# Ledger of designs, part 26: designed miniproteins, single chains, continued (4)

Each design is a single chain, and the fold is of that chain. pLDDT is the mean over its residues in the fold that is shown.

## One batch from the design tools (miniprotein)

Design m12877
Fold by ESMFold2-Fast:
Structure m12877 (fold): chain A 97 residues (1-97)
Amino acid sequence: EKARIISLLDEAIAGFEAIARYGSPEVRELARKAIELLNKARDAVEKGDYDTAIKYLKEAIELAEQIRKLASGPVRELADAVIETLKEALELVEKMK
């Protein structure tokens, strides 16, 4: 389970990196904040601190939803995919508690 969670977090980070590359300056700033939160969530998962991981995952999902509202076309599609990946990761982390 932990390995699957880490894999999903790494996938979401890659998705936010793509969003940052192709998004507007505002979208890019939100994506960078989400990447920082997901790196903290990843570290928390590695340490077994699932409460902290859940907190950062929820914050990253909120940022992804904000990006989705601001973005259009391919960047919005990337945001939709990242939201699905993050929600799957959140469900798995919640089961680890």
Scores: mean pLDDT 90

Design m12878
Fold by ESMFold2-Fast:
Structure m12878 (fold): chain A 70 residues (1-70)
Amino acid sequence: SMEEELRKLAEEALKRIEEIVKRTGNREAGEEAKEELERVVAYALKNNLSVEQARRAIEDVLARAEELAK
């Protein structure tokens, strides 16, 4: 189901955020990225986004996390 696919994408994104935090030591950037990830997942479910649209939005969250962690 779409909900199962979104759950897996969110789980993978969370692991990638944790790796950014471990590599950079920037816990604040990690917490902000987790909050943004939660908002993106909620938005995707509420607005019936496709898995592809949700994946792109999640990739944007991860890209911003990398920039903020510098």
Scores: mean pLDDT 86

Design m12879
Fold by ESMFold2-Fast:
Structure m12879 (fold): chain A 85 residues (1-85)
Amino acid sequence: EAEELAEKAREAFEKGDYESAARLYKEAFEVALEKGDKEKAIEILEELIETLEKLEEEATTLEEQMNAGALLTGAAAKLVTLKRE
């Protein structure tokens, strides 16, 4: 279930494990989309965006920072698309 995955992601986030949190939020988002729960997908995507911002902040190399930034841009674009429909 999307909420169960999101809960696990929040636990990882609170522990400072932003990489695991981002992965779990992405899985939760995909599950919510598969179920047609657009509102839940938007909520999870917003939490994923916050997690990716933390991941970019914690990045130790330019390559890691650029990769996190690219993922963040993609997530933001998906959010805009979902909100327009």
Scores: mean pLDDT 82

Design m12880
Fold by ESMFold2-Fast:
Structure m12880 (fold): chain A 64 residues (1-64)
Amino acid sequence: SHAVELLLRVLQHDAGLSEEVLAELRALLDKGGTVEELVAVLQSQGMSRRQAESAARALRAAAE
């Protein structure tokens, strides 16, 4: 969705996420991935748990 793409671009610019990680997040959202699964990906990229949870919840809300 447009809202998901906007949030992914914010994460790319603010957190320095690569296009490969953005593709992984898109695929996870498309298959109905959980907030916890999104948090795990974001934390693997160096985000704190608090930042990762905030971003993951926003992505799940935008994908619904």
Scores: mean pLDDT 85

Design m12881
Fold by ESMFold2-Fast:
Formats: C-alpha cells, structure tokens, sequence
Structure m12881 (fold): chain A 115 residues (1-115)
C-alpha cells in the first residue's frame, strides 16, 4: 500500500510577493515532492490575513481545515510548509495534538542548508 502524503503550504500571500521568498518556497515544494508528497494544497487564500497568524483562534481554524482536507484526500501524512520555522513548528504541533501524522518544512531553513 502506497502512503499518501499531503503538502500544505501556509506561507501566506504577503511573504510570497517577495521574489526571494517565492524561490525558497518553490525549492521547498520540490524537496517535499522528492520526499514522497503526492498532493499539494495552498492555504494562502484561506488564512485570515495575507501573512501567517500565530493567534490561537487562527491556528485552530487553520489546523481544523488542514485536518478536513487531509481526511477528504485520504492522506496518511501531512507536511506543513512555511517560511518561518517557528510558525511551522506551531502548526505542526497543533496537528499532532489532533492525532495527525504531521511534519514541518521551513523554506528558510531548507534554503540555508542548500547554500
């Protein structure tokens, strides 16, 4: 049985308006697909603001929506992609608390490791 892995992009529209950030996110998406991601969902349009929010209500809403999307797609695993590693950790831990198999991927840390 092939495991289905969902890549969830929560980088935010404001950050992605900067070309350097867009390049980092594209590299991180490529890396996730190399590591077995089968599907991508972009949550940039779903976030309450154009940037990632660390407000508890915004995190709860985002995490619930990610869980719903993973269930709908039959995903066994979720990869959370954002630029900031602290935000990646926050969202990933919230997903794990809900019982999802989740891991984080920071575009900023990935770019730094590839240079």
Amino acid sequence: HMMKTLLVDVSGKSALSIPENREMVELAREKAFEQGATDLVDFSDFLRSTDPSDDDADIERLVRRIEEEAERRGADKVIVLAIDPGYVELVTEALRERGLDAEGLSANELKRSLE
Scores: mean pLDDT 75

Design m12882
Fold by ESMFold2-Fast:
Structure m12882 (fold): chain A 70 residues (1-70)
Amino acid sequence: MRVRVTLEVTVPRDQDPWPALREAAERARKQVEEAHPGYEVRLLGLEATTTRADDETVTFRVTSTFEVTP
């Protein structure tokens, strides 16, 4: 079964956004694991879209897609 989780994260423009995107994916994984106790959860893909940007920060909408198996 495939499950998608979307989270938003805001990152300073002067910094690498990758650590924040990784944290969003990890939070998404925990949500899926809590919803499916005892199942195996595998990350299939990660998509990020910029939703807002200003001179100091960028906000990303991060969508994580998981495969959930008994």
Scores: mean pLDDT 83

Design m12883
Fold by ESMFold2-Fast:
Structure m12883 (fold): chain A 110 residues (1-110)
Amino acid sequence: SEFLKTAATAVISHFDELKILEPYKSRKEEILEFVTKIVDAKEDTPEQKEMEEILLKLYKKLKEYLKKNNITNFTEGELLSLVLATLLHNNWDYEKAFEEAKKLVEKYNK
């Protein structure tokens, strides 16, 4: 789960500084506890492998959406943080997370 660990590390690094993550601040403790467990894991669990597949699928779709709509104002770390936070907030529901991520990138596109 190298990709999942990279996304988890991005959330840890950027949670307090990214305005795009403000909707998730009420769940900060829960989110940081979850992503810390991912980073600290010595071996990938089957659940973490499934989470990584969903995360990668959403990340690729969000990047396609950004390219199609000429949205260029987000770093890779910001996008990885957003994708993981939207998935956690929506209990790993891909469709709900993608709709929420689209709304947030449009709202915070400055």
Scores: mean pLDDT 83

Design m12884
Fold by ESMFold2-Fast:
Structure m12884 (fold): chain A 74 residues (1-74)
Amino acid sequence: EEIEKLVKELKELIDKLPQYRSNLKAYLDRFEKEYRDALEYFKKQGDEEGIQELRNYALDVLKKEIESLKKLLE
């Protein structure tokens, strides 16, 4: 839920940056795919600690990207 909210916010910010939209969208699509693939890997392994670490990593990355894009809009 939290990751989904941050992804939505990031997509909205990317849409406001037409000069960078294609590159940023490609980056986000890759990030989402890599996150999904890693999450499925850890679930298959039964690695609850790995799932928690992955989730924390994704939240940190998304928050930092949102901060960076907001600065570009200033």
Scores: mean pLDDT 82

Design m12885
Fold by ESMFold2-Fast:
Structure m12885 (fold): chain A 105 residues (1-105)
Amino acid sequence: KREEVKKFLESIGWTPEEFGVSWDVLFALAELVSGFDIEKLKENIERFANGEVDENGNPLYGPFLFTPEDILGEGDDEKSKLTAVLKGDLKEEDVEEFIKRRLNK
């Protein structure tokens, strides 16, 4: 499952290089936003894993929860919050604020 998620995210440009974060951070973000379109991400992963293709035989790529810009945020503070999430040190209030900030853009 995790390997399939990773390969799918790579195919759509959700990579550590593009986002400037680790895979663990990308997975943690996907889990944190479960109330905000994680079902779309899961659905897209399932469609890809099932080999669904368009009329030309290309893999189907649905819309994604966030762009690289949404994940990267406005600089170092966002990266620090992502790191805190990974470490489990981030308070629930800070997590909600981070998610709300992303949705308001």
Scores: mean pLDDT 49

Design m12886
Fold by ESMFold2-Fast:
Structure m12886 (fold): chain A 60 residues (1-60)
Amino acid sequence: GEKLRRAAEAAAEGGPAAAYAAAGMEQKDSGVETGLRFAELVGEEGGEEAAKAAREAVAR
């Protein structure tokens, strides 16, 4: 919902770290499956640039 929309906007502006922070996700609490789900949801709300940033956050 609203968190994912803010995360998508943050990803476009500040990259993966900003996306995670806006979504309220902690890196150490994020598994691969959670990160992939996050990237999908961010992509739906923020488009390709946001999805790319979320994928980078998952990969790092």
Scores: mean pLDDT 60

Design m12887
Fold by ESMFold2-Fast:
Structure m12887 (fold): chain A 85 residues (1-85)
Amino acid sequence: MSPEEAEAVRRAAKEVADGLKKKALEALKQGNKELVQKTVETLRRDAELLREMAAASKDPAVAAALRELADYLERLAEELEEALK
């Protein structure tokens, strides 16, 4: 996969993650804490999978992009957990 393709995938994945966060926060305003918790679990699991993919990657640019995306998903999960308080 080219560095440009990796960047495009990373941007698309961030947009999807941001959309999930927005929906989870809206559900939280309606009292649906369960959906927020499930979203946090999904983001953390996806971050772990991305780190495994980065470790398996032979392309250092692809590995770096995957790790950055994983870190981004963990930050979103942390922000959602703080919103539960």
Scores: mean pLDDT 79

Design m12888
Fold by ESMFold2-Fast:
Structure m12888 (fold): chain A 69 residues (1-69)
Amino acid sequence: DKKDQIINQLKENVQKAQSMQQVQQYMQQAVDQLVKESGLPRDEAQQLVTQAASDAIDGEHGLQLVRND
């Protein structure tokens, strides 16, 4: 499923992100891909992306992202 591939790619990108601004860019790209490639409503895509990014960011990584911004 393209949806699962997009979400998994988002999680990998978020885990490798160096700043919160970069996380936001990956999230926006994933929303756009879900809408265009999987036909999801934008609101649903935004919710899935937000949950996936939150799941991928642990406390230490989250602090590192804030420090780099």
Scores: mean pLDDT 77

Design m12889
Fold by ESMFold2-Fast:
Structure m12889 (fold): chain A 60 residues (1-60)
Amino acid sequence: GALPPLTPEQRKAAEEIAALMRAQPDVATRHAAGAAYLSSLPFSGAERGRIGMEARRLVD
């Protein structure tokens, strides 16, 4: 089944991470920067996984 939508806070984090990733000059630094920022946020591992997937979807 489909997962429930992200909360407004999780969605905002995903959009901020996507914006940070788009600001990077290449793909290698893009993913590293996004992952570093995401790991600094007060979310659980499962929530970080969902936020990271959404951020990558927004960049792609």
Scores: mean pLDDT 78

Design m12890
Fold by ESMFold2-Fast:
Structure m12890 (fold): chain A 109 residues (1-109)
Amino acid sequence: HMKELEERQRKLREVAQRAADRFTAVADEGIKETKDPEFAKKLSELAGALRALFDGIATAPPEQARDLVEAARSAADEMVEVAKKYNPELGEKMRRVADEAIAELEAAV
């Protein structure tokens, strides 16, 4: 009973942390490779916002975690669309990370 709840919360935290790390890595790659300071700034801001949502998922009760996962999906979609506009190859890479990470989070909630 209690062990199942603790294991579910632990798994959700691990999945949220992996999602945050994956998005941070792809955003950092894009920031380092771009010569457009405006794109670098937008990527940094969007990655920070998405990181905050994943940190929220890692610490939230199960009902709140679901709402935060939906918010993270929307934020990830926005980040992918911004990336595609400036760098289509990076945008496609981010889309794959987003689809995999959000699906894993939805399965863990």
Scores: mean pLDDT 82

Design m12891
Fold by ESMFold2-Fast:
Structure m12891 (fold): chain A 72 residues (1-72)
Amino acid sequence: LSEKSVEHLLLAASVFLQDANPQSRDRGVEVCKYLLQKKPEAKEQVEKVLKELLSTCKDPEVQQAIKELLLE
């Protein structure tokens, strides 16, 4: 994956993770896991975006999903 592709996928995952639909949130989690699996070197970049999202997100279910991703 290119750096630009990682950025694009992280943006998409951020949108999905903020969705009120549980299925969309699951897709967001899946995208983040996919990025970490295919590009482990991007872990710090992924964690930074997730931490920023955690600080701005109002939904406790979304916050919990992000925290679980950060522990992996």
Scores: mean pLDDT 75

Design m12892
Fold by ESMFold2-Fast:
Structure m12892 (fold): chain A 85 residues (1-85)
Amino acid sequence: SAAAQAAIAALEKAIEAVKNKDVAAALRYLDEAGRHLVRLVLAGHVEQAQAAGRLVGEAAKAIENKDYAAAIEKLREAKRILEGV
């Protein structure tokens, strides 16, 4: 799926931003990933998009708490779910 590949690319950029502690860039890439997840819902991949979306939300909360390791792990799990789409 083109939408899944685009979401994965945005998540990879978010992971790199988190590793650099660039919170502003990380949040912009999570917003980008969220837009692609909406397209996956519309394409019928509802369960995978919702599961990945929950992990993206949890990663954003981890970033807010400065738990960058937890944020990276949640984003990697979201990416893994989308690789199955």
Scores: mean pLDDT 90

Design m12893
Fold by ESMFold2-Fast:
Structure m12893 (fold): chain A 120 residues (1-120)
Amino acid sequence: SKEEKIERLKADTEYIILLLDRLTEAILWAMKNKESDEEIQKIVDEGKKKIIDAIEETAKRLNIPEEKKKEMIKTVEDLSKEMLEAAKNKESDKKIQEIRDKGIKKLEEITEEIIKEIEE
């Protein structure tokens, strides 16, 4: 049903956000421990892959439009790049968290657009 598809999309979006939170915390922990730029890059690359894989699985399972899937993936790629740049520049924890929050809001907006398309 449409209702079941929407509830699964909401649950999958919460999981994607959880993966983004896990990536953010891993970056913040690496920065606190003064890890190398190479180690931070590895954390970002591994976290980004997990998030993108989750988006692709959700899109396949729920028949999400290709355009919306690409928009979600681009959001993750853009925010991952911005978080990596901020971490390499030794920006504050607050700056990294603001980048995360901006990414979460964009992913939630895309999810709401998908929900509206399902309801139509």
Scores: mean pLDDT 90

Design m12894
Fold by ESMFold2-Fast:
Structure m12894 (fold): chain A 59 residues (1-59)
Amino acid sequence: MDEYLREAAKVAGVSVGTLRRLLKRYKDPTKVGVELYLRYGVSPEAASKVAELLEKALE
């Protein structure tokens, strides 16, 4: 779990704490990716990769 969170944080250019808060709030990797794209300036490609890594973290 934590390894995917760390990798997703690196891809998004945000802290692990930020991703953990967004996952707790939305509980949906796709919604977290959309939020990163819209409010954190993350590219669509990076946002998609983050959503994929977060989905693996939740498996």
Scores: mean pLDDT 80

Design m12895
Fold by ESMFold2-Fast:
Structure m12895 (fold): chain A 82 residues (1-82)
Amino acid sequence: DLAIEEIKEMLEEFMEKKNIKYFTPEDVEEFIKENLPDFLREKVGPKVLKELEEKLKEGKKFNAKELAELIYKKVVEALKEE
C-alpha cells in the first residue's frame, strides 16, 4: 500500500532526526503534531495513542512500519466517520 509506505518513510525520517529505534507515546504525539493536518490530528491522535499505549503494555514495540500501519488504519476509520 503506497499510503502506508509514505507514512513509513515520514516515520523513518522522524526516527533518524530523533535518533530513536522505537516510538514512545511522546514521540508519536510529536510526530502527529508535526506531520498531520489539525483536523486529522484531533480525530486520529488520541485513537493512535490509546492503541499504542495498550500494545506497549502487552510488550509490543513500534518501529516505523508497525506505527505506519496503525496510523493509516486510524486515518481510514476517521475518514469513514466524516
Scores: mean pLDDT 79

Design m12896
Fold by ESMFold2-Fast:
Structure m12896 (fold): chain A 63 residues (1-63)
Amino acid sequence: MPSKEQLDLEVEIALKHMELAIKQREYDRALAAGDEATAQRYRNEMEKLQKEIDELEKKLSEL
């Protein structure tokens, strides 16, 4: 049976994956519009989210 900590981490990871998917769509729209500055900003935000996901997945694997 998963612990509360394990469940909380799994939920947080799932929520960050949803945020990443939203930012991916925003990035794609910026690229389609030729807005390179906005696209680069979303790319940086997606990279930060991916690092946060990786850290949470590491914590989950250590439980």
Scores: mean pLDDT 86

Design m12897
Fold by ESMFold2-Fast:
Structure m12897 (fold): chain A 98 residues (1-98)
Amino acid sequence: MKEKIKSLTKEEIYKLVEELARRAAAGDPEARVKISEIVDYAIENKDFELIDYIIRVLEEAGLRYLALAIRMRVAKKNGDEEKVKEIEQELRKLSAEE
């Protein structure tokens, strides 16, 4: 996947993210793995625009837990301890739907 991502245009990556988010929302575990790989690529390259786009697409697809998990990974990478704690509270609220 990383080699394919490097060869894609920005527009192609965005379309791929949209397709993978749709598949992940439908319960495709492979799509979730591929989204994680694109997120890893974006974090490694400090492509915050791509990260923000991925988070938005996931939120629009109803994948709120996955979107928050990505936000937490970014906050941890940036050393933003206050933001990590805030996101952890939001994750607990989503998982505490008993």
Scores: mean pLDDT 78

Design m12898
Fold by ESMFold2-Fast:
Structure m12898 (fold): chain A 87 residues (1-87)
Amino acid sequence: MVVLTPEELEAEIARWNRLREEAIAAGFTTDSDIVQAVMAREQGLSVAEVRALVSDPRAQAVFIRELFEGKSREEALARARELEARR
């Protein structure tokens, strides 16, 4: 985890808010869909790629969260698959 200075955190929040506004403008209206769209763009993943890898919306949220926490795509996918198995 990268420790951000207050200035870096403010810049990160501003960038996140811009991506969130773009996601809303693109038709994403639920918090889950907005977060997935923003996180996918930040990680260089399209929403379509995330959905192709993980079909369950709850597992998609876990996948995106794990990637945000700095885990590898493989580790994030494994965690998402665990949630899908629990249902």
Scores: mean pLDDT 65

Design m12899
Fold by ESMFold2-Fast:
Structure m12899 (fold): chain A 60 residues (1-60)
Amino acid sequence: MPLRTAPAAEFAEAVNRVAAERGLDITARATEDGVRVDAGDASPEEVAEVARRAREELTA
């Protein structure tokens, strides 16, 4: 496929998994509009790193 978009549910699961592995209080959930990420006490840098890692896992 020339372009693949990861399913929202899989991306939410990957975000939650990466956040848990790093000990971060970040939660993600799939919605019809995509994925919603709610950062608890995580910094913007931590949120960005978790999202990037989740994307890399799903596109690998």
Scores: mean pLDDT 73

Design m12900
Fold by ESMFold2-Fast:
Order: structure tokens, then C-alpha cells, then sequence
Structure m12900 (fold): chain A 100 residues (1-100)
């Protein structure tokens, strides 16, 4: 079968207070049985690249993005994009940042 990657993304919490940290965990599946290089990009609600990692996924198929010192402007829907050998998969994570 052709390579069909999938990505799921989960925040460590869906609601955070200003000044807190949240980790977004991306889980990538649909990969070959051999270690493969995956480019994983986290985009903010305004479409800006917040973080990017290129990782070799084998036994571990998860990647963490930690957002620190959250502000009210960090609220919104984040998009995780996983790219493998020209194939692309996306997942969305909603984060709400509230006053302390």
C-alpha cells in the first residue's frame, strides 16, 4: 500500500492560565516498519510556524512541543503537520489561555 501517514495531537491541558506551560504531543502513525525521517511542524492559529522538528521515528512515534509562558494571545487552534516522503497529515489542537 502507498505510505499514508496519520497524525494525532493532544495538549497536556486544554485550558491554561497566563504564565503557565502546555505540552502538545503529536503521535504519528501509518509509517513504514523501518526508522523514517519525519518533519513535524506546529503552526499557531494565525498560521505562523511556532516550532519545527525533524526526527527519525522508529520505536518512539511521538514528538512533544512545549509552549512556555503562555499569554492570552496564545489562545486558538494550533495545527500539527507531519510530512514523510512527500506525504502530509494534519491534526488540530485547541488551547484556551485564561487570566490567572
Amino acid sequence: APLAPKVQAFPSREVAEVGESVTITAIVSGLPDAPVEVRITLRSADGKVVAEKTVTLGDVRSVDFTLRNLQLSDSGVYTVVAEVDGAKAEAEVELKVVPP
Scores: mean pLDDT 82

Design m12901
Fold by ESMFold2-Fast:
Structure m12901 (fold): chain A 87 residues (1-87)
Amino acid sequence: GPASPEVQLAVAAREVLRLHETYGARTAEEAAAALREEIARAMAEEGITSLSAEEQALLDARIAAIAAVMARYSLEELRALVAAAKA
């Protein structure tokens, strides 16, 4: 694929930290809820009523990635992973 596993992990880690910093999300469930709410607001601003099947699959993959990294790493460990990423 276009992204390495290390890049995918760094992307998911940054997303978790952003959701924590912006919305106070501390669990995978809270992070997923915050992400869905953020997307719903963006859709409403653009007058979009539903996601395409491809967009829904991408959202589901993002939520799964959030759950996977939060199951394996603390917020402190995720901060260290993001700091180590050079790109």
Scores: mean pLDDT 84

Design m12902
Fold by ESMFold2-Fast:
Structure m12902 (fold): chain A 68 residues (1-68)
Amino acid sequence: SERERSRQEFEALLERERATPPEVLRERLLELVRGMSDEQRRSIVDSVRRVGGGPSAREFARLAEEVL
């Protein structure tokens, strides 16, 4: 589904961006979150809460929740 694909794409993006400076990573994550649908944002929040994650994954979920 589009929701599941979106989650996988964002998880893959977080993996690739782990070497990026924190401020650049946060800006990219916020840009992505703002471009997402409400369903995609909720999916990301739910996925990160369910699987847990490091600081970048939790920041991603926090930004998605703020935009919802």
Scores: mean pLDDT 69

Design m12903
Fold by ESMFold2-Fast:
Structure m12903 (fold): chain A 64 residues (1-64)
Amino acid sequence: MPPPQLTVTSVSVEQVGDRYRVTARAVLTVDGVSTPVEIVAEAPTAAEALQAAARKAQELLDQA
């Protein structure tokens, strides 16, 4: 069986007040089954929000 895979289809970064929000839309594929997922992360900087979103994506892969 192929390993779990996350394919990112879109990423948006927006400023919300004093924070930045990253919204990533992706498809999680586990054992040939594809499920659309949405990852949202907020942080004081855009770079930190992107890093938080990446960590959430890795957690989804690790839990699959």
Scores: mean pLDDT 82

Design m12904
Fold by ESMFold2-Fast:
Structure m12904 (fold): chain A 73 residues (1-73)
Amino acid sequence: DENKEAAERAAEALREMGASEDTVEEVQRMIENAKSVKDINEALKVAGKEGSFATTAAGVAVRDLILKLSKES
């Protein structure tokens, strides 16, 4: 599942940036359940609570998923 793979990559990226485990778990859950680019953007806003670098790291991890969801819209 592409959502699960992207969520796992984002979680690892956020942990490497020193994000809290609560933020990591919330972002991972949001990405796993995302059905649209809007849902991914909401997950990235949650990552942004840890700072702009956390948003960037999570954004890179979910780039392929964003492209896939954009094509299916």
Scores: mean pLDDT 79

Design m12905
Fold by ESMFold2-Fast:
Structure m12905 (fold): chain A 111 residues (1-111)
Amino acid sequence: MKSPEEQINELIDELERAIDEGVKAGLSDEQLANIVKEKLSKLLTAVFLTVQIAIASGDEEEKKLVIEMLDNAIKRLQELKEKYKDHPNVVKVLEDAIKTLEEMKKRVEKE
């Protein structure tokens, strides 16, 4: 069975591929940002469900795995932000998603 981290990594790989394809197609930064927002909505929904299950379980090992998944997701989105830094609307949407993931991590860490 794929770990939560592997599942989230696959969704981030899909996101990066969608941005690369959009750039090759000559899409504007605003059009790219709309694609990113759609893909991030799917990613954030999957993360939210994983976080809620871990919190509800009360399992400290499960919570640690979810924190590791969140740290990896935040790191990967930060790397995408740097890669696409010349696309300010894409950067802004990625920054908003990173903030949401950081808030989710704080919720898990709150006990």
Scores: mean pLDDT 85

Design m12906
Fold by ESMFold2-Fast:
Structure m12906 (fold): chain A 75 residues (1-75)
Amino acid sequence: SPELEELKEKLRELLKKSEGEKKHALELVIQVIDYYLKTGDSESAAKALRYIAERLKETDPELAELAEKIAELIE
């Protein structure tokens, strides 16, 4: 999806400006998007993104919400 490729590039730019836990979380989200784009496996990718979102709810609620939105977009 062109929209997912553009979003992935924006996430990579955010990654360059991020440190610590947020950087690792962004790397995981990008890896899941790459997995989906390579395989077309929306079910596994959406499950992984929802798992990441649940783990981030207390520490980075904005990134958690973004991961949930991406999961819904690829389903």
Scores: mean pLDDT 82

Design m12907
Fold by ESMFold2-Fast:
Structure m12907 (fold): chain A 81 residues (1-81)
Amino acid sequence: TVREQAGVLVVQVIEMMIEIQQKLAAGETPSEEELREFLELLDRALEALAAVVPQTPAEQARLDSLTRDVEAARRFVEELL
């Protein structure tokens, strides 16, 4: 379902951010190519979240929160380029 696809992509974004943070902590920087691939994943996650139709105010608040977090992650990745 659209919700399941959005959930999978959000998990992948979280895993990606952990990897980026671990590399930075080790004194390494992801390559420009890796960062561009991460931006593509973030764009897909944002598109998937936007396609979810909230059924309750609680679900809307969760979608809004997740969207803000993914947008913040995208900006962080862009700042590394």
Scores: mean pLDDT 86

Design m12908
Fold by ESMFold2-Fast:
Structure m12908 (fold): chain A 127 residues (1-127)
Amino acid sequence: ALKEIEELIEKAREAMKAGDYQTAVDYLEKALKLAIESKNVPGLVAVLFTAQELARELAKHPEVKPYVDKIREAVKLAQEGKYDEAEKLLRDTFAEAEASDNPVVKAFARALRIARTALEELIKLLE
């Protein structure tokens, strides 16, 4: 299982280097599914960190900037103790990005969802 997860992550990294972000998230989603099904902690960690790396790279793209700015606004709301407003803004921002016709914006949202899911599954395995 771990070797197969690592092979999928390597394919995702190759797609990232080629600027093929849709293919990169597709491979990461396959790696995530296999890591969850096999309860593979090292695999989940590798998927989490690779998805975070992809999200950071995608955040540098101009078309992603409006979504990053909304995430920064949500962080400011949370720092002011406005947690319900921050959570709503984050949820709405992620939904808008996932529904975007722009493939880079959609890949950004999918990368964040993969990272969140990997973290949630890691927490479940520690309980």
Scores: mean pLDDT 88

Design m12909
Fold by ESMFold2-Fast:
Structure m12909 (fold): chain A 80 residues (1-80)
Amino acid sequence: SAEEALAEYLADPEPSAETRWRLREAILGLVRKGRFEEALALAEEAIRAHPDDPDLYALLGEVYRAMGREEEAARAFARA
């Protein structure tokens, strides 16, 4: 589940490429299902744990863009 992917990401101070991929796929899966608020919450929680991960800001930008929130998307992509 998306919650399990987030839990794995949060449990490791140096998440593996596979763990990062599972989190990305889980969040994008929620976006494809139109579950934008859940996708946003997972991305924000991951950023709280790993604020220096540029891939998370790129992912946050994709979520905001899917929601039509262009200004927030641009700010997120600027940090990626």
Scores: mean pLDDT 84

Design m12910
Fold by ESMFold2-Fast:
Structure m12910 (fold): chain A 85 residues (1-85)
Amino acid sequence: SQAYEEAKKAALEELKEAWKRFLAGEISVDEMASVIAGVLGLDPANEEALKVLKYLLEEVAPDNEVLKKLYEIAKREAPEVVEKV
């Protein structure tokens, strides 16, 4: 539906803005995790959100329990996409 496509677009724009703010040190990893969860809740195979999630787990916060949980859900819901990113 158009409402669903607009919601996905809005969530992705929020992810892009949050990523800029995270790189500027303005928001926490937990705030980034919340934004990523919002995108993946609408689109579990969203490559942009999965790339950010994987980067945060590998390079920034490998022990963050929220990110680890999101990654396990992503591997279950979109394993082929997770392997590509």
Scores: mean pLDDT 86

